Designed miniproteins, single chains, continued (3). Designs and how they scored, part 46

Each design is a single chain, and the fold is of that chain. pLDDT is the mean over its residues in the fold that is shown.

## One batch from the design tools (miniprotein)

Design m9587
Fold by ESMFold2-Fast:
Structure m9587 (fold): chain A 72 residues (1-72)
Amino acid sequence: MSEQEKVMQVVKEMMRAIGLFAEVMIRVKQGLPVDEDAVLARFEEAIKFAKELGDEKSVEVLLKLKKKVLEI
């Protein structure tokens, strides 16, 4: 995979994680239940993918978002 292709894949995973984080925050504000285990599993898969690509910055962002979800 080229460096450009690697960057695009990381961007896609980050966008997915950010979207999931926004969805969780909206549900919390509305008093709706959140399946914490399912949300954490999705973040763990995204972190695993970013680590496999060697993108330390994306791993850091994903870990910070995961930590924010755990604080809900």
Scores: mean pLDDT 73

Design m9588
Fold by ESMFold2-Fast:
Structure m9588 (fold): chain A 81 residues (1-81)
Amino acid sequence: MTHAALGKAEVGVRVRMRTPEANERLKRAFEAVGLKVVRQGEYTLEVRGVLSAQQILRLEAVLEAMAPEIESVEIEPRVPV
């Protein structure tokens, strides 16, 4: 049945990691959350996906856990109104 609350948000994340090894670990963690890799460099990763609230919480947990190895992060959350 159709509900007004879809519980989904389009999320884009661009990350620059301190090492290529940290970049590969972050990539696997993002894929586990349900994000698709749209661009990958040696130190950079761009991912995008349509995430549920639970997947967004997992994304936040991943970013917090990896924070010491992240040089910079940009999140593009599309909040529905």
Scores: mean pLDDT 76

Design m9589
Fold by ESMFold2-Fast:
Structure m9589 (fold): chain A 80 residues (1-80)
Amino acid sequence: MDEEIRKLEKEAVEYIKNGTEENKKKALELINKLLELGAVVDDRPEAEREEAYKKGIDQAIELVKRREELERLKAELEKA
């Protein structure tokens, strides 16, 4: 699972870099997939489940933060 999550994360980052509407749509699909994988319910001990969940969610959140920061920088440069 972790390896699959990392692959999806890399793909999402590549789509976000281009900034086209089509690429944004693909990035959102991958981010949603990452969140879904991180939120998978299973019967493992709570500590192991929470660790796996946190890894998936934290990575997806970080991708969103990177995108928001990039958009903020673009807005500032356009106004300057």
Scores: mean pLDDT 58

Design m9590
Fold by ESMFold2-Fast:
Structure m9590 (fold): chain A 73 residues (1-73)
Amino acid sequence: MTKEELEELAELVAEKLAEDIVENNIDPKKYEETLLEALEYSLKNGLVSEEEYKIGKKAIEKAREEAEKKLKE
């Protein structure tokens, strides 16, 4: 997967995660923490690159921010 393809996938994942949080009335921060823990575990065990970790982290953080905006309406 190229960096550009990975960034496009991350954007799509962020949108889907935000929708999931809102639809299921999940705590956005708790969801973010859970996914970040899984991502950090993957990095520490060599399952993802540092670049993939950085992109994934931004996607998760964006999903949380977007979900928080929708839930506070």
Scores: mean pLDDT 78

Design m9591
Fold by ESMFold2-Fast:
Structure m9591 (fold): chain A 67 residues (1-67)
Amino acid sequence: MSLDQQAALSQTVVDTAKKSLDTLSEEEAKKKVIEEAKRKAKELGIDEDFAITIANVAFNGLSKSRA
């Protein structure tokens, strides 16, 4: 996996998390972030488990800063 692919995945996760947390509950936002991360990972050829890990880390950080 290249650094550019990781950056693209992380950016997608962060953007989705911010938008989802503005309109959805924490649980629904988390589901949406994970689904978008999986979709982007498949597009970029990244491991799905890695994408889920990145999604959880980014969402956890953003969710806690809003709590």
Scores: mean pLDDT 78

Design m9592
Fold by ESMFold2-Fast:
Structure m9592 (fold): chain A 55 residues (1-55)
Amino acid sequence: SKEQLELVKRFETLSRADRLQLTKALLELGSKNLFLPFEEAFKVMQEHLEKVERA
């Protein structure tokens, strides 16, 4: 989706260390078998990306 493409672009603009940290967090979320609607997951990722980008 367009939202997924936007997330990928933002992810690619992050530092290597920040990208690795987010990848680990996303993998842990998936491993916990957590059923989240994409809209809710998108908001969580967006907030975390904003904090990382600001840092």
Scores: mean pLDDT 66

Design m9593
Fold by ESMFold2-Fast:
Parts: structure tokens; C-alpha cells; sequence
Structure m9593 (fold): chain A 86 residues (1-86)
């Protein structure tokens, strides 16, 4: 894979995680820790989809992408709730 493309995906992942975590704190009243876990889980899934698309030529439909993102957010919310309870 092009090193330039890889850098952009990683930078995008980090930026998206930060922005989404800030939005979750502001809009949903989540703690910074809970918001970060949810945002990181979603950004990791998005990055994985982008890597698979670029490296292996795998195409994801809009419906499949949306489904994977919903599932990632649900996993992140469950993980955040688990850590909050511990």
C-alpha cells in the first residue's frame, strides 16, 4: 500500500476519534473516558474497512458500511458501560 495513503488513514482515524469523542461528551453528556472508548471503536472499524479496500480491493456497500459502523458503535458503548461499572 502507498505509505502516503496509510499515513492519511491513520491521521484520519486519530482526528475522527478525537472529534467524535468531543461530540459525545458535549451532546450525550458521556464522560471523556466513555466517549473515547466509543469513538475509538468506531474509528478503528472505519480504518479497518479503508485498509481492506485499499490493500485488498475489497469494496463495501453503503449499507454494509453503515451496518459495520452501527455494530462498532454498539460494541464501543458496551465496552464503555463495562468499564464504567468496574
Amino acid sequence: MDEEIRKKIEEGKELATKENAEALVKEEGLSEEEARIIADTASEEAAKIMYDSVANGKKVSKEEFAKKMVEAIERGRAEAARKKAA
Scores: mean pLDDT 79

Design m9594
Fold by ESMFold2-Fast:
Structure m9594 (fold): chain A 98 residues (1-98)
Amino acid sequence: SPEFEAEVLLGILEIILAVAKLVKEKLTEKEARRALKLLKEIKELAEKLEDKEKRIKLLERLKELAKELLTLVSDPKLKEELEKLLEEIEKLLEELKK
């Protein structure tokens, strides 16, 4: 189920970001790349959901996690890629809410 897969990946990403915030450290480049990959995979799974309200809820959660990740990433290229992904998520949410 795309919904189940998305929830599992969201949980993993939430734990990664919570641990980074708890230890008050920036993510390593490897950790940041892995988190960005998880964000992209969750976005693709969200887009496969037929239920509009479930899609909105999942994309809203993903948007907040992307914003949190942006505060934990030091690499300028990864920040740029993450900002672009955040804009794509925000655009999808705007289109879905109309």
Scores: mean pLDDT 86

Design m9595
Fold by ESMFold2-Fast:
Structure m9595 (fold): chain A 89 residues (1-89)
Amino acid sequence: SAAELEQMRRVIAAAKRGLERAKDIPPLSEAEKAARMAELAAAYRATDDPAARQELLAEAIAIVAQDPANREKLEKEVAEAERLLEALE
């Protein structure tokens, strides 16, 4: 499960980067969020590059985390994922 641990590390890193970005980017309208999320989803499906996918996930999380309720949920999920990763190492 070295590949599973590596994937978990990439997802955690993307989520943490997205949460940081969400605090500093200008607020997006609902229409802008929908358009950007559709663009990011298409880009994610079009690439097999793990680094590119990690960056696309971070951008998607930044958009989702502009909602304070989503941000709180994501912060809790990241903290739990980090605890699980530490327990598996």
Scores: mean pLDDT 84

Design m9596
Fold by ESMFold2-Fast:
Structure m9596 (fold): chain A 85 residues (1-85)
Amino acid sequence: MLDELRETLLKLAQEALDDPSKRSLATSRMVGEVLRAVSDLEEKGDDAGLKQLTAVVFEVLSDYYAALGDEEKAAAYRAKAAALS
């Protein structure tokens, strides 16, 4: 599940990078995918899975901001992801 979510979020982030006019739609889809995964893990009482999901989201955001040239934000999200592992 988390690997599939990571791939989906990376694909949506790449779509947002490739076409700025699609960023709003891509962001909306990313939020929807994250909320679905959170709901599934909360229903199962999987605290470890929720922590891993949060780390995946921060890793994707780090990669996204690095690709935009915002290394300060990229480094901040990378540090947040590392703090959860």
Scores: mean pLDDT 79

Design m9597
Fold by ESMFold2-Fast:
Structure m9597 (fold): chain A 108 residues (1-108)
Amino acid sequence: DVINPFEKLNEMFNELTKQLQKLVRLIKENASQADIKKAEQEFIDTSVEQVKKLIDDGIDPAFVLRQYRRFIRDAERWIRAKLDEDNAKRLISVLEQALRAVEEEIKK
């Protein structure tokens, strides 16, 4: 089996980036708290599902976790640039929840 981790990781990060862009838009547009919470949960669920899929496809779990942690760090910096302090802290808390969920999935 030939593993192409870069192509598969790029697909995951493209999807997660689109979801983060949607979340930032919803927050800036003062969308309902219900819509924001749904998008926050979708981001967490997609992170876990996509990481599980990459591991099932034979990609090294430690490599996936390192790349996901880098993505989260870059996303946190981007969020701080796009949102006010209070909204940035709230969304960063969601990113930290997604990271913890991914770490727990990898420990299984």
Scores: mean pLDDT 87

Design m9598
Fold by ESMFold2-Fast:
Structure m9598 (fold): chain A 96 residues (1-96)
Amino acid sequence: MMEEMIEAALRLARLAYEGSLLLERGEEVPEELVEEARRLGEFLEKNKDELAELYGELEYAKLALKRAEEKGDKESVEKLKKKIEELEKKIKELEK
């Protein structure tokens, strides 16, 4: 159950990131991606778990950091690095 929820959160984070990149490029987000993201979101909402939520946020932040570094957005890079550090600390404390 825990691994299943974390996997769903990671998948949702990746889909959200892909959608954000498409929108930034002025491209249409595929209906299939929107439908999968909605389904994963409903699953996570019904089976809400703090650890899975944190893993999802961490995945999204890591993807956003990589993108910010590519753009040379130093302000976003510093903000995202701090967020990743805080999320990793919270995950470590919950896994104790």
Scores: mean pLDDT 82

Design m9599
Fold by ESMFold2-Fast:
Structure m9599 (fold): chain A 58 residues (1-58)
Amino acid sequence: DIQKKIDEKSDKLRKENTKKFNEEEKKRKLSDDEAQEFTAKLTEEANEEIEKLKEELE
């Protein structure tokens, strides 16, 4: 079940990050560079959450 929990968490984070990105773009119309940086930040945060979860479950 560890893998299932990781997959579910990953999917949730991905969807939440997409939503956050769309809301931010709606508010201020990000440049390509800003959009890329914002996406990279969200991806890094999601990866850290997944790593933490893996450590907690293992």
Scores: mean pLDDT 78

Design m9600
Fold by ESMFold2-Fast:
Structure m9600 (fold): chain A 68 residues (1-68)
Amino acid sequence: MSLEEVEKNAELLVKAGLISEEQAKQMIEAVKRGDETVARALKLAVEYLKQGNLKAAREAAELAVIAA
């Protein structure tokens, strides 16, 4: 997953109100350090958000926050 894609995913979750801008920066930094779990959790949260599954999107976003 490209860093640009990770940044886009984090921005979408901030716009949706699921994470803060500070949490997004922490997650991007974790991915830069090689944390694939955070990258995958961010992508999964965005996929659920696009499907309208807000509950699953929130759970995936919380997992990304905890992993970062």
Scores: mean pLDDT 81

Design m9601
Fold by ESMFold2-Fast:
Structure m9601 (fold): chain A 98 residues (1-98)
Amino acid sequence: SREELDAEVQAAIATMLVSLAKQALERGDKETAAELVEKAIEVIKSLPRATPLSGQVLLDAAEVAAAAGNKELVRKIYEVAEQMGLPDVAEKARELAA
């Protein structure tokens, strides 16, 4: 359906945003990395339904946030995963906040 195609496109955009956040973090740009992660989360939150790509994006985003030392952003990510009905993703993200 069109809704599923739109969700796939949005998930692909979120995947690219997390990839760019990883690159920013590798350059030591923690601020840009956090901003890109937040944008990726907003895209995932706008989806009508969670997809397998949604879980992968949230886990990758949590890893970037944790590597940046941003525990508050990791917390936001696992809360979003719980709200989207992705408990396994939320559990893995919580481990990164410990």
Scores: mean pLDDT 84

Design m9602
Fold by ESMFold2-Fast:
Structure m9602 (fold): chain A 83 residues (1-83)
Amino acid sequence: SFEEKREEAVREFARRLTEAIRKAYPNLELSEEELLEAAEVWVRNEAEGRGSVLVPVSEEEKEIAEEIRRWAEELRREEEAAR
């Protein structure tokens, strides 16, 4: 379903973002589970058009964040077109 495809995309983006953050901050005290949960919230907030408190710092994080923003814009346009 559309909902399942959306949730799969959220999980994949969150995973990629988590890997990029861990690579940039190897001494980060947050667990992988905590970081992944925060990343999923950030991706969902972008998909829903809400603001996020996660700020991409590394170039890899910024590239992933831009991909997420483009995906979220396409998702919102597709939902509007279906109305």
Scores: mean pLDDT 75

Design m9603
Fold by ESMFold2-Fast:
Structure m9603 (fold): chain A 74 residues (1-74)
Amino acid sequence: SWSPSQLLAGSLALHLEQEGNLEKAEELLSLAVLKKPVPADVLSQASALTLVSPEVIVQRLHELGVESLKRAVL
């Protein structure tokens, strides 16, 4: 199962992608998927967001072409 910090990072990443910040979105998606430490400023920014399910985050990784990270999760 994904931790709350992973869900926050992934949810913020999808929000940033919708705003057109694709590079930052990919960075945060990789932190979530690889279970890397999530910076405190990211957690703070994501605290007001609706959390996205792990399945949606993995699907978005596929759409962004981050196949190596998708394989690490699955």
Scores: mean pLDDT 71

Design m9604
Fold by ESMFold2-Fast:
Structure m9604 (fold): chain A 81 residues (1-81)
Amino acid sequence: MVLVETKYKIYHLAAQFRTAADVRALARALETATGEKVEADYESGRFEATLRLSSDDIAQAAVSIARKLAEEVTVEELEEP
């Protein structure tokens, strides 16, 4: 039986870095953990990316990785079910 249960949650990740290498490392790590392409905007050492995730487990993995690479990380869910 199939029901319309596929809900994508949109997460906005923001972190502050002083080098482009750290921004790229975070984007690559998130892409590996989530299986989704991460499009990040780099401006003055700030990392911002929007992730479309279908699983809370994937979201938790992404947050864990972000916390490992940066001490200040903001994660906000932009879409509520």
Scores: mean pLDDT 63

Design m9605
Fold by ESMFold2-Fast:
Structure m9605 (fold): chain A 66 residues (1-66)
Amino acid sequence: MLSDEEADKAYEALVQANRDVPVGDTEAMEAEVRKRLAEAGLPQEVVDMPLEEISRQVAERVRERL
């Protein structure tokens, strides 16, 4: 499970990728998210996670934090 810091960085990566990639281009979205996760300094294990799993863990951490 992601730490609070990792979840915050992953959330920011998801938000920025969604802003920069056109809606409906799932391949470009996945590539942009992974690029931003790596640039944010997240562990390779997190960068290599399935996008669905990253999104699920981010949602879990956000829910726990309110």
Scores: mean pLDDT 74

Design m9606
Fold by ESMFold2-Fast:
Structure m9606 (fold): chain A 74 residues (1-74)
Amino acid sequence: SPDEETLKQLDALFDQVETAIKNNDVAGAKALVNQMKTLLKTNPLSDPIQQTVAMFRYIAASAEVFVLEMQQKK
């Protein structure tokens, strides 16, 4: 289903964000978080609970990247 494809892509992007964070790649992590945002905007999940959870996962990933960027400027 389109939702299953979107969730699979979201999971792959989430794993890539975590890898970029572990490698201290702020630019790469930002690009991946922006891809998550674009994916959810263009392919919104039909289940409102899944959409809400996916949006919170995006927000959490964005926050982790923001924290990394602030730490890297020290």
Scores: mean pLDDT 83

Design m9607
Fold by ESMFold2-Fast:
Structure m9607 (fold): chain A 68 residues (1-68)
Amino acid sequence: GHVTEAEKLEKKAKELFEEARRLKSINPASGKKGEQLLKKAEDLEEKSRLHKKIYDEERARVRAAVAK
């Protein structure tokens, strides 16, 4: 479901952010590589946010249906 996809994307984004930080800390010459990984992580976070929004909207609809 959308929650599972959001969690996977968020986890991948976090891993890329950590790798980018590691590259910058260990080897300054790898800074450009780290920059590309940060950009990719940002894209994944954006996709995760979209999936979470869809999930929240579906939950709101279910709550409205249960009310009456």
Scores: mean pLDDT 70

Design m9608
Fold by ESMFold2-Fast:
Structure m9608 (fold): chain A 75 residues (1-75)
Amino acid sequence: MEEYLALPLEEQRARYRELAARLRADPEAAALFQARLEAAAPELEELAASLPPEEAERVALARHIALAEEALRAA
């Protein structure tokens, strides 16, 4: 998670796009990702409320990347 937070926003977006493409090719991983993302939604909402917009986007994107990689490994 923290390793992804250290990336520039552009690189976080690029990494997530790559993972999103892999998720589209793997319905089981995509389902796991959606379930985990929904479970994380309250935490992400709290973070978005407490952080500046750009920082909130970076944190949310780092979390999305981590959850996507976890779902792809678990599938």
Scores: mean pLDDT 78

Design m9609
Fold by ESMFold2-Fast:
Structure m9609 (fold): chain A 85 residues (1-85)
Amino acid sequence: SAEEVAERAVRLAEEAYRLAQQAIEAAKKGDIEQARKLLFEAEIQLGMAKIVLGVAKLLGADVSEAERAIERAEAALKEAKELLK
């Protein structure tokens, strides 16, 4: 269903957020190699979440939860990227 597609976008965004938080912790500990790997994985999950969100929108799903989850993940990725500059 359209709702199941939106829920998939939420799950992908939540995984991106989790990976981004792990990247932040790795960066704070000075494990730059691990932080970069986790950030790359987070970016892949976020990219997939945005694609799935687009599909959910085309199918007419309520995407408000997915949009909030993506926004939260984007904020965490931005923080991780800033720490790795």
Scores: mean pLDDT 91

Design m9610
Fold by ESMFold2-Fast:
Structure m9610 (fold): chain A 75 residues (1-75)
Amino acid sequence: SERAQKYLEAGKKLLEEGKYREAIVAFTAAINEDPNLAEAYRLLGEAYRKLYEETGDPSYKQKADEYEQKAKEIE
């Protein structure tokens, strides 16, 4: 999971910079490398929630809820 950790850290930096769409790409890459990485699912949920707050698009709220739930199931 060295590659998964690399993507996870990249995503965290992108989240800190407010680059939520780019963070989603990085966290998705992390879970593709390590599908049991609960932290990546939690942070995906956070990134989608930020997109929902910015856009009002309910599809982002749905994805945020889904990834938050998935993180709890893995943990």
Scores: mean pLDDT 88

Design m9611
Fold by ESMFold2-Fast:
Structure m9611 (fold): chain A 71 residues (1-71)
Amino acid sequence: MQAMREKALSILRKISEALELARKLGDEKIEKEVKEEASKISIEVSGSTTVDQLDKVEERALKLIEKIKKA
C-alpha cells in the first residue's frame, strides 16, 4: 500500500509539472491537450490496484512531459 501511494503521488507531481510546462509555452492548443491527457492519467491512477498498473501510468506521464518539451 505505501509503495502504491508513493507512486501515485509521483505521477500526480509529474502531471502538475506537465501542466506548468504547457502554460509556460503559451500555446492554448497544447495546454488544452495536456489538460485532457492529465485528466485521463489522473483517472487511471485512481483506478489502479497494482504497482505494475501505476508503473504503466507513470510511463504515460513521462511521455506527456517529453512531448511538451519537444513542442
Scores: mean pLDDT 81

Design m9612
Fold by ESMFold2-Fast:
Structure m9612 (fold): chain A 65 residues (1-65)
Amino acid sequence: MITVKEAIEAMREAGLSDEKIEKVRQELLKKGLYVTVEEAIEAARNAGLSDEDIERMRKELEKKV
């Protein structure tokens, strides 16, 4: 499990815009303060991110685990 803060840092490192990061943050907060990589990916899909953005985010999240 990772914190929402670590997930947000991974999204910044993946080159996602602040607007996309904020949408994913809102979805992550619905799941709590700690998430799995798969829960973070689900939050990104629910926020409407592209498959390309999700793959970039997954790579950075895997470095945090």
Scores: mean pLDDT 80

Design m9613
Fold by ESMFold2-Fast:
Structure m9613 (fold): chain A 72 residues (1-72)
Amino acid sequence: GNIEKALEAARAGNYREGVEYLRKGATNLNGQGSEGVAAISLGVGELVGDPELAARGVERAAKGALEGKMTG
C-alpha cells in the first residue's frame, strides 16, 4: 500500500517520494496524523537543511501508521 511504499522510500533516503506516498496513504485512511507528522518533518528538515531528518520523520510516520498507532 501507499504507507508501505512511503516507508520503503524513506529508508532509501528518498524523503520527497516518501512524503508523496505518505500523503496518498493518509488521504486513503482519512487520517491527518501521518500527513501532519510528514509536514512537520519536512518543515524541520528544510529549516535545519537536513534531508536525513526529513526522511526519518517520514519513516516514523509511515511505520506508526502501519503499526496502527497513528490511526485512531
Scores: mean pLDDT 60

Design m9614
Fold by ESMFold2-Fast:
Structure m9614 (fold): chain A 73 residues (1-73)
Amino acid sequence: GIALALHAIDLVKEGEKAYKQGKKDEAIRLYEEAISTARLAIEVAKKENDQIGIDIAEYALRLAEEGLKKVKE
């Protein structure tokens, strides 16, 4: 659970770097992958009854959704 959530955060960081470089299409793809990874992390953490894992994964999802909103609009 936690490892997937941390991976989603890393994808958010990569998306932010792409966005800062003007690579909007790459940033969109990275943020969408981060959203997918964070959602999977939430499901895995729920199955394991890992509240800390859920909290980290939900935080990662929020960051990814905010990043995607910025680059699309």
Scores: mean pLDDT 85

Design m9615
Fold by ESMFold2-Fast:
Structure m9615 (fold): chain A 116 residues (1-116)
Amino acid sequence: MSLTESIELGDQALLKEDYQTAIEYYSKAVELAEKIDPRLAEVVKYLFAANKALLLDFDEDSAIKYLKEAEKILNELEEEKKVDQSTLAFFYSLLGDGYKNLKRYEEAIKYYEKAL
């Protein structure tokens, strides 16, 4: 199972409120990301925390906080060229989705453009 598949299946589980399945897929995503770069694993953890806060806890403030932490680390990884372009594009699309779900459309567009 790929990193992208693990995250996509985890997000689908969160949308269905299947917390146990979401944790299992995100745990796999963390393991796969760690093999690429330990900081990419931190990005995965913050993206899971943001989606959980928004979809399960209805805590938009925490969701924004976690997205900002993921954004910071992902931008550092891009500057250092430690992660391949396709993986970076995927994570930028996830940041775009997170901001879109928070109705922060200007930030969403910014990250969707980075994913291109």
Scores: mean pLDDT 86

Design m9616
Fold by ESMFold2-Fast:
Structure m9616 (fold): chain A 73 residues (1-73)
Amino acid sequence: NEQLKVDAQQFVSDAVNGKIDDAKIQAYVDKYGDQVADFVKEAQIVANEEAAKVSGIEAGRVQARVDKYLRKL
């Protein structure tokens, strides 16, 4: 699903830049329902790609921010 990949990229971008909120998280849960596990998996892939683009300290921060919000899904 192309939309799932696009939404996963947006989720990671919003999480890293402090633009994610509980309303956005709930919207993803409501939208994906039975596919939320696939959404989490794609978001983890995107988070790993974003972490690879930055220094070790910042990479850890990217992962921590994304994981914090993924746990709410």
Scores: mean pLDDT 83

Design m9617
Fold by ESMFold2-Fast:
Structure m9617 (fold): chain A 94 residues (1-94)
Amino acid sequence: AEEAAEAAREAAKAGTEAAKAGKGKGVLAGTAAAIAGAGGEFAAEKGLGAEEAARAAESAAKAAELAGKYGGEEAKKAAERAREAARRAREAAE
């Protein structure tokens, strides 16, 4: 659950950076990452089952990867951390 929350925070950060770029796909990818990140945080905070939290983290990481393509260096680093955290969250859920 904590690892899923970390992934969600990283995804939200990447989404915010991409959204601030203000261009076409960058804005859309950033918004998607921010929404997915918020969902992951919610799942972790509400103590939803580990599988639910892992799924939310995976969705957030995928959105963060897209945001990273448009958000620049900080967003790319955040997306990389989100991906790693989502992988660990999934392993913990198994």
Scores: mean pLDDT 67

Design m9618
Fold by ESMFold2-Fast:
Structure m9618 (fold): chain A 65 residues (1-65)
Amino acid sequence: MELEKAKLMLVGMAVEEEIPEITVELKDDTIEVTFKGASPEEAARAKKGLQQVADKTGFKLVVKE
């Protein structure tokens, strides 16, 4: 999947899920995400949404902090 498409999907999902603080870095086949200032509950919900985006785009999801 194209990086620009993956990026747009991630941004749209983040807006809908109200992710408080998120840093996203796209690599060849991997989406790396860092949550800062989020509670464990908020991070868990965001991880579910991001996993769905990764599955749709063919990228792997790696979550940090």
Scores: mean pLDDT 65

Design m9619
Fold by ESMFold2-Fast:
Structure m9619 (fold): chain A 79 residues (1-79)
Amino acid sequence: KETYYFRLELETENGPVTLEGRGESREEAAASFVASAKAFEEAGDKVLGVTGYEFRHPDYKYKEHIEKVEKEIKEEIEK
């Protein structure tokens, strides 16, 4: 079935870190990706910011949803 992939690059106190998210649905991949990023921060590493991201999908109809989710994680880590 369809596979969706996300990649997030974070700046941490020990340098840049790359996180990935994937799923069988577009929204699931995005949610998994954001959850992984938050879990990474909660695990003990301080995230200083988001330096980049990439995602692979042929359709932009859920791009705005992904952007909303990304804004939420950025807002929390940048507070």
Scores: mean pLDDT 66

Design m9620
Fold by ESMFold2-Fast:
Structure m9620 (fold): chain A 69 residues (1-69)
Amino acid sequence: HMEEQREAARKALPAEAADWIARLNSTPLTPEQRERMLARFREARAKMKKHPSLELTDALGDAIEAALA
């Protein structure tokens, strides 16, 4: 499904987030690998929240978690 929020997020996301989403789409992941990737991203998201200067930290995390789900 095409989500307006997903399309807007892709345009607004930093290159790093776009790369993560592209890799997920191109990599044949098993459900187990997807769960592990999500867990690793959750760790990265926690680290990003340590940088208060990055206002898009929350939106960036939400967009990538949605792509992994």
Scores: mean pLDDT 61

Design m9621
Fold by ESMFold2-Fast:
Structure m9621 (fold): chain A 68 residues (1-68)
Amino acid sequence: MEIKEKIVELLQKYGLSKEDAEKIANEVLSVEPREAGFVAYKKLKELGLSDRQALEIALEVRELKLNS
């Protein structure tokens, strides 16, 4: 399974729309792996998620990017 598909599926599991999940996945894939978690966190916060939810999801996104 491609890394983009894994990120989209993860974000949808947390209740994001497919459109928002794909936008975040594209942003994450455009940056170096070390930056992926921070980029995801910023975008999730912009969508109105709490600090706790945004951080939890961002850490999972970072792990997916580092292990690809």
Scores: mean pLDDT 81

Design m9622
Fold by ESMFold2-Fast:
Structure m9622 (fold): chain A 88 residues (1-88)
Amino acid sequence: SLIDTIKKIHEVIDKARNELLKALEELSPEEFRKKADEIFAQTRKEIDTIIDNDTSLTPEQKERIRKNVDFELEGLRKVLDKLAEEKA
């Protein structure tokens, strides 16, 4: 269902956020940037799989979810980039 797919997506994003925060605390700014790129790429891939596996969703619903995810991930990236700059 749409709600179940959104819940799964949020769970994946929450796990990614926790991994990113840990990396921000433990790594140098340069190593954090590299690790963040890997985490965001993997997170987006997992989310695409979740969306594609939900056969109950219309193409229009899938597109709206993808756009919302892209917005959320870009927002998270911008916040973490600023925090990494402040740590440097």
Scores: mean pLDDT 86

